# Designed miniproteins, single chains: the designs that were tried, part 98

Each design is a single chain, and the fold is of that chain. pLDDT is the mean over its residues in the fold that is shown.

## One batch from the design tools (miniprotein)

Design m3417
Fold by ESMFold2-Fast:
Structure m3417 (fold): chain A 65 residues (1-65)
Amino acid sequence: MKLSEEQKELLKRFQRLHGLEEDGVADEAAQKAIKEFQKENNLKEDGVPDDETIEAMRKFIDSLE
């Protein structure tokens, strides 16, 4: 999957918040966490960090600051 540098950094921050390895790669553990996040935010539960999922992650992280 080709993510922008900004999207990759955002995915790393998401992984850190969920206690996962901060590699910016949607491996099996990251996909499971992404699916759970998508379910909680009423998004499509495909485990793919698409634009809508990345935007929701950004909003979630911003809410913690």
Scores: mean pLDDT 76

Design m3418
Fold by ESMFold2-Fast:
Structure m3418 (fold): chain A 90 residues (1-90)
Amino acid sequence: SKVEDELIEKALKEGTITLNGSEVTPLHLAARFGNLEKVKKILEYEEKTGRDYLKAKDTVVFPEGETPLDIAERAGNEEIVKLLKEALAK
């Protein structure tokens, strides 16, 4: 949706955003929204800029945060899980 795209773009510009009191990266948002195309674009952005969102943990889940891969696995989005695992193996 437009709102989801706007949140991802804001997180790309700022590095993280706060949603409901929790800090998330653009890759967390794309994984959470199940947006395969945005996951691909953010991974391209990481390679271009040297940013590392793949290993970043959000502050949503107690006692420790979730990585984008954790979110994708919990959501059952196999295509995003595959992409994130391939990116982590590089």
Scores: mean pLDDT 75

Design m3419
Fold by ESMFold2-Fast:
Structure m3419 (fold): chain A 81 residues (1-81)
Amino acid sequence: TERVVVLIGGETVELMGAVVDADPERVREALLAGDLSALPPAVRALVEQHLAAADVERFELVADERSDGTHYLAIRAVERP
C-alpha cells in the first residue's frame, strides 16, 4: 500500500492538503533518507501523526503534472506487505 505524504511545488510544501512553512529541499531529503528526525518539528509531528499506525518500508519520490500543466513532486510512503 502507498500513501502520498508530501507535495512539493517550487517553493511550497503541502502536507495532507495544508501548506506548511518548511524548506522543500530539506523535507524532500529527510523523507527520502527515511530520517524523520531531520524534519522541522512541526512537519515531523504531522508526518508521524499521519503515519502513526503504518509500517513504512520506504519513501519514494514521484514526479507528476496537474491538469493545468503545473508540475509537482510527491513523496509517497510505501508500507510493508
Scores: mean pLDDT 64

Design m3420
Fold by ESMFold2-Fast:
Structure m3420 (fold): chain A 82 residues (1-82)
Amino acid sequence: RGREIVAAAIRAAFARLKAAATDPAVQAAIAVVERLLLAGRAPETAEEKAAAALTEAWMEANRALVEAIWAEAVEEARRRAA
C-alpha cells in the first residue's frame, strides 16, 4: 500500500537527516517534524512550529543533501515493498 511506502520512506529519510545534522537542537527539531509527518498532522503548538521552522531552515541550507537522502529513502522503501 502507498501509505506504508510513504511511512517507510519518511522513517528512512529522517534517520539519515538526523545523522547528517550535527547540532543536537536541529536533531531534536527533525525528530518532532518526523513525528508530525508520521501522524499526518500539521504543527499546532509553539514548540512544534519552532521545530518545523528550524528543520525547514536547516533543510534549505542543505538542500542538495536533503534531496539526495530523500531520493535514496524513497528508492529503498520501493525496493522493500516489491
Scores: mean pLDDT 81

Design m3421
Fold by ESMFold2-Fast:
Structure m3421 (fold): chain A 62 residues (1-62)
Amino acid sequence: APPRAVGTGKTNEEMAQNIRDALEAHGLPEEAERLAERMIAAKTDAERSAVVTEAQRAIRAA
């Protein structure tokens, strides 16, 4: 279903795929799989934000 205009963005699966694509592009395939799995399993906004932050740190460190 299309996202509602307020408060909904990507699904966990969509966010996981974007993280995987970004990390693989930077030569981090093991980090890509690990963080994508964590994103799919995330149940709270804080957990999703933590995964995104870790992905950004991994890319910056590469």
Scores: mean pLDDT 73

Design m3422
Fold by ESMFold2-Fast:
Structure m3422 (fold): chain A 76 residues (1-76)
Amino acid sequence: MEEIEKLAEELRELAEKTLSPEKAEEVNRLLDEFIEAARRGDVRALLRAASALAKIATPEQRKLLQELVDAANRYI
């Protein structure tokens, strides 16, 4: 979980710097859903949150998102 939370925090910071406030808020909400899904072992919810994040993400953000997904898969 610590690795997942760390990568999520990095993605939040990048979103706040690069996206509009509305999109940054959506990223924060989706990351909260992703972390909660990982804690529950809810693979379907995890994949839904990851897919939604990927649609918003820039290419650089997609690299961090892939690391986040990989970390979650190791945890669950």
Scores: mean pLDDT 82

Design m3423
Fold by ESMFold2-Fast:
Structure m3423 (fold): chain A 94 residues (1-94)
Amino acid sequence: SLLLEVAKLYVEMYKNKDTSNLGKLLNLLNRLGEASKEEIKEAAEYMVKELGEKAVSLPFDLESLAEFVLNLTHDEVAAENLRRLGREVEKLLK
């Protein structure tokens, strides 16, 4: 799943405090069509497993990343995938 690869890169960037792979993350998001509910759930479960409560408390959270992607690329599908992923992560932590 391309969305799972996006989640893995985001987690790696957060843990290492390294944004060198941001271009690769944006490229994967641009190639991804509308994510399925199963892909959103799989990616969210991965983020919660790796980051725990930090998955919703990042200095640059998934909602902010979605706004950044939308403003930079005008890719509404990529932005909505990130917002859906963020909402699923929040639900899993309740």
Scores: mean pLDDT 80

Design m3424
Fold by ESMFold2-Fast:
Structure m3424 (fold): chain A 87 residues (1-87)
Amino acid sequence: MAAEILAAGEAAVERAREEGAPEREVRALEAILEGDAEAAERHVAELTREVAEKEGLSEEEIEELVERARRLAREQAALAAAARAAL
């Protein structure tokens, strides 16, 4: 189970690279997969804010989305860290 989750994550990063995803997006995925919650939160927050600003959302909506994205990134990084520890 843990190995399958990590393998799926690694495959997702590889697909993102193959599809030419921006380096910052790849770095966010790598940070999550490595279980680096601090780096994952930073990269995901920056990416979420950039996308939300381009969509014309209000500052209040942007802050709400950024906080939600940070929480999800932290949870996903923690799950990846637990999966790595289980290997």
Scores: mean pLDDT 77

Design m3425
Fold by ESMFold2-Fast:
Structure m3425 (fold): chain A 72 residues (1-72)
Amino acid sequence: MEALEAALEEVDREAQKLGLPPSVVEAIRRNLEALVEDGVITTPEEAREYARSMVRAAKNGLDHVAEQRAAA
């Protein structure tokens, strides 16, 4: 299943660059698996785009929480 493989490889690549926690990476992988199984992601190109978007959103969320903690 090329789409799922492409998504998981993209998650691993981008998550390593951004230093995401393993628990967050696992959650993103599970969500991508579900989207492929449900037919929402049908191509490797879509899979990489969704993976990048999810990793980016997770990083932004973690950065926002870290800023709030640093400000308190």
Scores: mean pLDDT 77

Design m3426
Fold by ESMFold2-Fast:
Order: C-alpha cells, then sequence, then structure tokens
Structure m3426 (fold): chain A 89 residues (1-89)
C-alpha cells in the first residue's frame, strides 16, 4: 500500500506539473493541489507532498516577491545617491 501511495504521488505530481506548464493552473493552485494531495495520501507520501508544496510556495511566491521588493528599494537608493554625485552635468 505504501508503495502504491508513493506511485500515486509521483503520477499526481507529473499531472499537476503538466497542467502548470500548459498554463491551466497557477503556482498558487499547484501549491493548493499538493496540500490537498498530502491530506488524501497521508503517511510518508502525504508528508512529501506537503514538503514539496512548502518548497514551491517559498521559492516562487515568498522568495521572489521579497527579492523583488528588496531589488526595488536598493535601486531607488542607488538612483538617489547617483543623482547626488552627478548633480552637475
Amino acid sequence: SMREEALELVEQIKRIGAEYVAGKITKEEVVERLRELAKELGGTAGRLAKLLAELIEGYDKEKEEEAKKLEKEIFEILEEEKKKLLEEK
């Protein structure tokens, strides 16, 4: 049964990935479907699905948004300092 649950996890991950690549679902929907799958499978397979959802959410949503905000703030500071240094042209 555990082996069958692991195989089902792999097949469902492949299908979710294919739907994402085809533009049928968003990254947020990928995370949600993986969390649902984790609840349905349980055990080790369910735990793996949950960890994968957390990794995808952290990398694609939280990490990219935080990096984007930080990049914008750094760019604005650099532009203001550059303006002070190049006040006379």
Scores: mean pLDDT 70

Design m3427
Fold by ESMFold2-Fast:
Structure m3427 (fold): chain A 64 residues (1-64)
Amino acid sequence: DELLSKLSPEERRLVATEAAAVNLRRIGDGEEPVSMSEEGIYRHALEHPEEFSPEVIEALERAR
């Protein structure tokens, strides 16, 4: 909650869009989906930065 509140509305939309794309890919591959909670998205993006754009990773690291 507090982590994503440091992001702009545009950055939050980008994070949500990319998280949804990651989940679609994981479900298609038979993998467990990422929690769509703010904490779940944040944690997964930092643990798996290769799954997100550099812009999303930079925004999330800045919000920390």
Scores: mean pLDDT 74

Design m3428
Fold by ESMFold2-Fast:
Structure m3428 (fold): chain A 96 residues (1-96)
Amino acid sequence: MKEKAKEYLKKAIEALDEAIQAIRSGNRDEALRNLSVAITYLELAKKYAPELKEILDRAIEHVERAIQAIRDGNYDEAIKHVEEAKKLVEEALKKL
């Protein structure tokens, strides 16, 4: 189970990095797609590592706030939330 959680957390980090690049390049649709992919991988990681639920729920909340910031046209706020989500996911990965 922990190996699958690690794989999903790594895929979530990749999706978050792609979202930051898409936001910086002005590709709104690609940014929203990658943030949705990140949420999917974080939910899967919670299934395989339920002990990480609290930290991953906080990461998901930041991803959802980033999505809302993009929809509101606040791209600087969106990047800050994606970076915070990424830090929480990296912390979760260290706990496995």
Scores: mean pLDDT 90

Design m3429
Fold by ESMFold2-Fast:
Structure m3429 (fold): chain A 71 residues (1-71)
Amino acid sequence: ALTIPQVNAVLALRRYASPEQAEAFRAKLEQLPDDEITPETVARIARELGFSDEAVEAARKAVEFAMNALK
């Protein structure tokens, strides 16, 4: 199951992506160990899947926001 930071990243990317692209991103995130869930790793995965710089930054910020909200 996805963590809250991962869910927020998927929701942010859905604004920039088809449902199929968003599902590919979700599947890649689900493969990450919990200790590797960082804004930088999520941004790298989005970029590897061919998302725009704006979408990559939106996903990165969504993870950062969720991690900060849990403090």
Scores: mean pLDDT 80

Design m3430
Fold by ESMFold2-Fast:
Structure m3430 (fold): chain A 76 residues (1-76)
Amino acid sequence: SSLDEQLKAYLARLEAYLRELAKKYPELQPLVDELIAVFGEIRAAIDARDFGRLRELFARAEELLKRLAEELAKLQ
């Protein structure tokens, strides 16, 4: 669907932003790597139409984003 395509495009743009963020703050690299891996699993789950897995992956992405925000705040 067009929404699936838009979501995948959005995730790709977020990955690009996160990679640039890790270049500026190398201390964030482990969290950025985990988040990019989760985005890859989200794309696979969308293609598989695995809604149970998607709920689990979105919850994990939210947790990782909160941790990233907390760690980023310490570096600014």
Scores: mean pLDDT 87

Design m3431
Fold by ESMFold2-Fast:
Structure m3431 (fold): chain A 91 residues (1-91)
Amino acid sequence: MEPPPQRTPELDMDLPVDADSRQVLEELLRRAKERGVVSDEEYERLRELIASPDPRDQALAGLLLARLMAEHYGDEELVREYEEHIRRLRG
């Protein structure tokens, strides 16, 4: 098992934008939990956001999840990119 230096951010960035992102977000969230990227508490919080009828909440959940994954993989640039997107959604 080799530590990946980079991850494809486009997939995660696209996730919170599309309506299809709901199912993909749930899949990524489950994988993140299996990898230990998110705690059980964070998993529940993100699931609540994903289940929200508001697309803004779903987009926020995707970005939060993507940021947690980027932190786990050590992608500082991806963390920064997702933080910027989170700030834009909050506005």
Scores: mean pLDDT 70

Design m3432
Fold by ESMFold2-Fast:
Structure m3432 (fold): chain A 66 residues (1-66)
Amino acid sequence: AEQADWDKEVALNEEIARVVREALARHPLTPEQRDRISLAAVKAHKNGDVEGFRREIERIVAEAER
């Protein structure tokens, strides 16, 4: 098999980056909220759970939109 692990890692990183970019485009975030996003991205990268990451980002963005 070709480098399946590498392809998965690249795809996950691209999806995580896209979700973050979309969230940032919706609302300017505080440094604390950006730190929380960074932590969520690290966890998503480790677990491969993009849906869980997207949910966490939506929660942070919703809090910021108040």
Scores: mean pLDDT 70

Design m3433
Fold by ESMFold2-Fast:
Structure m3433 (fold): chain A 88 residues (1-88)
Amino acid sequence: MVSQAEVDAAKAQMDAAIAATRDAIRNNPRLSAQQKADLLAFLDRNLALIDKQIAEAEAAGDNLMVMMTYGVAVVTIAVVRTIMRRLE
């Protein structure tokens, strides 16, 4: 059973990882302004879909599904970082 404390901890870690990823994109000296804008837009679009899925899981009272959706957010961050590295 996934506890609310585990969900809260996962949310805090995810919020920190998202902030760090945005900072990494913003501060990358190898990316053009357009590449930075495109990566941030891609990240924000995918995070909006993830936020919707989390809200639906929370409405269902399914902490396991909330945790699994945070797993999707981790994959999304990894994809963004991979794209950023490929653009360098």
Scores: mean pLDDT 82

Design m3434
Fold by ESMFold2-Fast:
Structure m3434 (fold): chain A 75 residues (1-75)
Amino acid sequence: MTDEELREAALKTLDYWIENAEKAGIPLEEIREKLERERRELERALENTTDPELKALLEEALAAIDRALEKIEAS
């Protein structure tokens, strides 16, 4: 896998954990905090990269995090 594919796989795993948080007994607040930290890291990475392919991937990752945060806020 490329680094991009690995990051997408990790984000899909986070979506799975969010969807199943109620069954797993994981507090949504902990998941939210983790996603907020990841979002900050991705924003910093996006600001510091000049690679257009990496920028596109980071923007997609940020969009995925934003969708995950919206799901948590709706819960």
Scores: mean pLDDT 70

Design m3435
Fold by ESMFold2-Fast:
Structure m3435 (fold): chain A 85 residues (1-85)
Amino acid sequence: SEEEKKEAITILGEATKLVLEAARERKDSEGASEALEQSRKISILISTDFEEAKKQFLEFLDWAIERYPEIAEELEKLKKKIEEL
């Protein structure tokens, strides 16, 4: 639905911001680049293939949780919100 797509876009923005801030603190340019690429792909998929967007978004969050354990608790809360859409 349009409401689920809007919520997914909002959560994607929150997740991407958290990951980019963590990457900046670590001076992790590779992680920042990967996060921006994954976020861009997921953003396009939210409009074109929502089921694939959810799958790739969950994979993005799992990758970010593993790479940045300092923000894992916040990312896990966002992951739960995506799973409930």
Scores: mean pLDDT 89

Design m3436
Fold by ESMFold2-Fast:
Structure m3436 (fold): chain A 89 residues (1-89)
Amino acid sequence: SIEEKEKEWRKELEAMVAKWRANSKPEDQPLIDIYKEAAERAIKLVIEAEREGTPQEELEKKMAEIEEELEKKIEEWYKEQGKTLPERV
């Protein structure tokens, strides 16, 4: 079901985030929070789109907005840390 799918994805995200936190430096913890928030928002959007029958084009547009916001938060974090943003491939 859609509800089981959401539960599975949230559980997988939680496990991934827990491992990332355990293996990350203290200064990198806020970056993990930024990615986690974006991932949770993306899961919610996809699940709601499946429930409501949202058109693929509208879903893709909303996903792009989440990605853009994530990118801005990552860039700001790197700037605040005095780090160079990784090259996008």
Scores: mean pLDDT 81

Design m3437
Fold by ESMFold2-Fast:
Structure m3437 (fold): chain A 99 residues (1-99)
Amino acid sequence: MIEEAEEKARRMKEAYRLLKEAEESEDLEEMLRKVEEAARVSEGLLEESLREVAELIREGASIEEVRRRIALAATSAGLLYIAYEVEAEVLRRQEERES
């Protein structure tokens, strides 16, 4: 259980990094590559948000709209990262009480 929470935290931290890099890009192709990599790293945890962003890029949405949607996806990744870090910490404290 601890290892699962730690792994999910690591995945969300990496997805957040990739999405922040995508948000700072001025190239829609680079933004799409970073979003697709974030989707791979997140293993379905951000599937709906990242699918919507990829669709917007492929349909030729404005770079401003794409950046806004990436920023929202990055926020979700960051919140999940914090949530999984807290879960791992709670589980560690439980083990310390039982050992």
Scores: mean pLDDT 83

Design m3438
Fold by ESMFold2-Fast:
Structure m3438 (fold): chain A 65 residues (1-65)
Amino acid sequence: SATRERIDRLVAEVQELERRLKELEDQIANETDPAKIAALQAERDKVRSEIERLKDEITRLLASM
């Protein structure tokens, strides 16, 4: 099924973004420069938003099966 293949690709993308999110959180925990912390937090928030968007798409595709 094309829908199943699409879901599998989206799940893999979410897993990659969740790994990146963990790396960003670790960088924030070890950073002492407020300006760099702010930049890392902005990137973290973008990654979180992308993960939620992809999870919503996965949920919609699963509901269509």
Scores: mean pLDDT 89

Design m3439
Fold by ESMFold2-Fast:
Structure m3439 (fold): chain A 58 residues (1-58)
Amino acid sequence: VHPALLRVPGVDEETAAAIVQALRDKGLTTPEQLTEVPGVTAEQAAAIVHLLRTGSLE
């Protein structure tokens, strides 16, 4: 997970940090699991998963 999460509309630095923590703690792999993070919508979760799959290694 990279600061590239900040490129997702509506994801600020605090929300990005919470997402990173949730991924490390729970091993979130689906948009539905990402929506468990406070402040993350289903639309944002889908965008985040897509970003992680396409840009996570760059």
Scores: mean pLDDT 69

Design m3440
Fold by ESMFold2-Fast:
Structure m3440 (fold): chain A 86 residues (1-86)
Amino acid sequence: SSSEWLKELEEEIKKLGLSEEEIPFELLAEVAARYISEIVDKMTPEEIEHLLANSPAPIQKAIELKIANPNASVEELKKVILEAAK
């Protein structure tokens, strides 16, 4: 679910030892890119569709890139998130 996905992302951010107010958007984009890189390959097509429907537009673009290009690097996914968020 969207709430479960966001909660897992928040847990990864907490592992960095930063408060939510202190997290730069660039760092948040990096954490999101790493998470997308790890989970998308493990998800069913139905789970991917639900994730896309419940993700903000910058994250949707990164997920779409990973689906179209399974070898996309974390750096490429991060760049897409940063560019789509402008």
Scores: mean pLDDT 73

Design m3441
Fold by ESMFold2-Fast:
Structure m3441 (fold): chain A 86 residues (1-86)
Amino acid sequence: DPELEEQRKREIEEGKKLYKISQELQDALVDAAEAVRNNAPPEEIQALLDRAEAKLEEFRKLTKNDVDKKALDQYEAALERVKAAL
């Protein structure tokens, strides 16, 4: 069934994109948290926070199931903790 095969390919590609964005988001959150701990210049901290927020929004747009939504909530909480440490 060509429609089922195309749907399956789309789901696999979306899963790969979600995984890639989750890795980039985790890296951005770590970078931002380290910059805050190391008292980096405010412009550097803001750039890293902006990057983390952009990756979080990309992740949010790709979330489709409850497991991914739970991961989204955890990443949102992590970003808010970094901001609270400013």
Scores: mean pLDDT 83

Design m3442
Fold by ESMFold2-Fast:
Structure m3442 (fold): chain A 77 residues (1-77)
Amino acid sequence: MKITKEEFEVAKMLVAGLTVDEIAERLGLTPEEVERIIKKLMEKLNAKSREELVRWLEAMGVAPDGSVPDSLKPFIE
């Protein structure tokens, strides 16, 4: 399973507690595009909810500052 760089940027901002609108503004996307990316992340990580997705990302070591363990880098395109 591979996470795109764009999906990973959205994931970091979700862990940081940003809203869909705030993520859209920071990435130059529409809120609808951010929601689509979140849905794809949930599908790829088998998360049943956005809350479960955030908890899984935190458990994987994605920090609110956006730092990532080297072990996760091979899963990001």
Scores: mean pLDDT 74

Design m3443
Fold by ESMFold2-Fast:
Structure m3443 (fold): chain A 90 residues (1-90)
Amino acid sequence: LPPAAEGRAAISAPVAVAAGETVTFSVTVSGLEPGATYTVVLRVFLDGEEVAERVFEATADAAGTVTASLTFTAPETGNYQLLAVALRPP
């Protein structure tokens, strides 16, 4: 990703998931400007390798937070993590 002058990131703890299981990740990004719109990039990692990505726009709430949730079905057994990055739109 190119460097952003304004952005925040959050990462989940690793979760052990078996192949074919569905897991819901929820991550809250904080320290954002209330009411501002951000581009949120979600990346799912399997044992350190990126296996999925989702990009969407979200508006920070009155507390300066965005909560991102992703329901993901594991393609193989391993440890999964979700990284969420909130960036100011170009």
Scores: mean pLDDT 76

Design m3444
Fold by ESMFold2-Fast:
Structure m3444 (fold): chain A 84 residues (1-84)
Amino acid sequence: SAAVERGKELYKKLGLDDMHGENGEGGKTVFGFTAPAVGGQDAAFLEDFLRDPARYGSFHPSLAGLLSDQEREDLAAYLASLPA
């Protein structure tokens, strides 16, 4: 879908593939820590998480100030489309 394609482009443009893997599979990062897999999660949960990760007790950065509502929806759609 168009949303998944836009989300994939955003994922690369933001360098999230360096943090979470090319397909959101997680693993060892270039920074020396292991990132969790982010693929296959519920899209509504991912959108909520990316807007306010602190709500879920996470230190992950919020994307609400970096991305528009549409861009966060597109990114969440892409991540939800990936294998779990």
Scores: mean pLDDT 69

Design m3445
Fold by ESMFold2-Fast:
Parts: sequence; structure tokens; C-alpha cells
Structure m3445 (fold): chain A 89 residues (1-89)
Amino acid sequence: SKEEIIEKFLEEAKKLKLDVPKEVIEEVVEYLIENYPEYIPLLLDEFFIRPLLLELEENNFDVKKFKESLKKLNETGTGKLWNTLLKLL
């Protein structure tokens, strides 16, 4: 469920010692479910969640910049995150 995914993201953020607002995680999870439904089975995987949280941190938890970053990586087929995600598909 969406609530289970949100809780897992918050738990992983805590393990990484990231101070991320719950509202940011909720928006990111909703975006991923809506725009990348093929990745839903991986959204409970710690190894998949962790790179996404680190990408959020690099963008100072700005969801708009995060969305733009993911879109660019998806459009170009380049970038370490998308190369990792594609290998899991």
C-alpha cells in the first residue's frame, strides 16, 4: 500500500540520519507510484529506496528539483541511478 511505502521510506531516511519532512516523502512516493508504476514492487526494497533518498538530499529535499532530475535521467537513459534501476527490471 502507499502508506506502507511511505513508512518504509521514512524508516530508511532515519537509518541514513536524514532529516526529511514526512510531507516531502509523501509527495515523492505519490509521484513515483503515479509516474513510474513499473517500479512499485521495488519501492519496499532498501537498496532501491536508499539511492532515491540520497538524490533527494543532493537536491536539499526540493521535490520539484528531484522530479526534474528523475525526468532528465529517464529521458537520456544515463545516470547512475537509472542504470541501476534498469538492471533490476
Scores: mean pLDDT 76

Design m3446
Fold by ESMFold2-Fast:
Structure m3446 (fold): chain A 72 residues (1-72)
Amino acid sequence: VEEIVLSEEQLEMIREVEETLEKTLAGKASIDEFKEKMDELITALREAGLEKLAEYLEQLTKKTIEFLKKLE
């Protein structure tokens, strides 16, 4: 298994996604804001050559958005 090395910038993007998701679950941010932050992270991961991780997160994001919409 190849070790995934994330940059400090990518780790910061993950933190922003976590904070935005927490706010969305609390009704303080929109689902669209969460999607925007996830899309930024996914793009950064693809540019870093982490295609499989980016694809996994894209599918996870889609499932998470569908779940959040059902909670409304």
Scores: mean pLDDT 77

Design m3447
Fold by ESMFold2-Fast:
Structure m3447 (fold): chain A 86 residues (1-86)
Amino acid sequence: EELLRKAAEILEETIEGLRAGTISNELAIALVEGAKRLVESLDLPEEVKERILEALDEAIAALRAGDREKAIEALEEALELVREAL
């Protein structure tokens, strides 16, 4: 629960930083990878965990491609899934 809440906080801050242009795509990737590691360590239902990890991987791929808008969309999806699991 605490780690899941921390993952949500990281995702919220990353989305805000990307929208505001205050963080680089490189820093955003590092933050999302951190959130991914937290989610991977959690004992969540497999379907829920897989959906969150898929959305996070989509965000990382979009950031690596320089598609900031698509990355934000994927991160918002991941954040919604994390909040539903809380």
Scores: mean pLDDT 86

Design m3448
Fold by ESMFold2-Fast:
Structure m3448 (fold): chain A 74 residues (1-74)
Amino acid sequence: MSHEELLERFNKEVGALYKANVSKLTPEQEAEIKRLVHRTLEELDRLIAEGASPAELQRVIDEAMAELKAIIEK
């Protein structure tokens, strides 16, 4: 899987999860989600620039998605 495909999939998964839960989110949860997404995208951009493998990017995405779900489940 390409770096572009991984980033696109991450953005789609985040967007879908956000849309499904937006009516239940507090302002604090929305702020946490925005910070998490921003941090994750910056980390992915840096790793791509450093020549990280698709497996390394996938690990970062998986960790971010788990954290995102934990924020929503609060």
Scores: mean pLDDT 81

Design m3449
Fold by ESMFold2-Fast:
Formats: structure tokens, sequence, C-alpha cells
Structure m3449 (fold): chain A 62 residues (1-62)
């Protein structure tokens, strides 16, 4: 039903917002630690189109 679809979309949007908030928090923390420059933060944010890419703290990746 359309109502169920809308509800599901709303929940997915909420999950996305929560994820974005978490990503922003990590970036804030890195900036606060003085490990990331504003320009680096912008690059990471721009590159994070679908990948977590904080240059100073890469996830388990070689």
Amino acid sequence: SMEETIRRLAEQLKAHLDDVAAQGQILQDALDAGEVTPEQALRALGMARGRPALPLDPPEAA
C-alpha cells in the first residue's frame, strides 16, 4: 500500500539522517583533534559520496 511505502521511506530517510549525523560527528571529532584541516574535511565529505574516507582514519582497508 502507498501508506506503507511512505512509512518505509520515512524510516529510511530517518536512518540516513542518523547516519549523516554520525558521519558529521566523526568529522567534528577529527577537526577538534586538529588532525584534519577544513579543506581536508571538505574533501572527505565530498568524496564520501558512498565511501567513508577520512584520510587520517581509514576503515579496515589496505
Scores: mean pLDDT 67

Design m3450
Fold by ESMFold2-Fast:
Structure m3450 (fold): chain A 110 residues (1-110)
Amino acid sequence: AEKLREAAEQAEKIAEKAIKENNGKITILDIADVQSETIAWVRENYPEMSDELRELVGQYAGATLAKKAIEKGLPIYANGKELSEEDKENLLKAAEEVEREFERKIEELS
């Protein structure tokens, strides 16, 4: 559980850095990039962690980025088009589902 909490802190840091470096203009590819960067970081720092847990931490990083971008009122783009309010609502719901699954997994492993 402690390792998973440490991975979550790094995932949140990676997500915040992505918002800062992209000047508040987030794309769907930026979400995928923070997931990949987080998975790579976990693989290097917690090599004993299962692929399933590493993927979940990556999903948590992407969810954190999406949620923070929406909460800050930032535009999110896919294929050069800004997501509609309906698409953003669906993305937020998906992000919140990932956060709940991650919290459940931390509790299970505590």
Scores: mean pLDDT 84

Design m3451
Fold by ESMFold2-Fast:
Structure m3451 (fold): chain A 70 residues (1-70)
Amino acid sequence: SMIDEALRAVGRVLHEAGAAPEVIARTMSLAEEELSRGDVEGAMEAVRREAERAGLPEAGERAVEALRKV
């Protein structure tokens, strides 16, 4: 599904940027919750917030690009 593809892309971007496994898991979980409700904008904001908290704001913006394709 497009949701599964987008979540895999988010996880890949964060992993490549050096995010800890627990940060990746939490970010993907939060994004999945929002996408399951049809809230793509909410998913983007969740990804941005978690990436910023992890010190990886640029990776967050790259991950958000995957969500725009949903």
Scores: mean pLDDT 87

Design m3452
Fold by ESMFold2-Fast:
Structure m3452 (fold): chain A 66 residues (1-66)
Amino acid sequence: SSEEEKKKQEQLKKKIEEEIFESLYAMADSIKKLALKRAKSEEERKEVEEEYERLLKLIEEEKEKL
């Protein structure tokens, strides 16, 4: 059945998209943790937090386009 094959393709596409976004969030968290560990001042820590929030916003905006 072509309809069943189409449903399987749609489910696979959604699963791949979900896994990509989960990986992006996990990568953002890992980058933040590494950057915070290397930060030597409160100003550098604030910059890391601001960059992390900006990255999360970009990921959310891309997710909403799907």
Scores: mean pLDDT 85

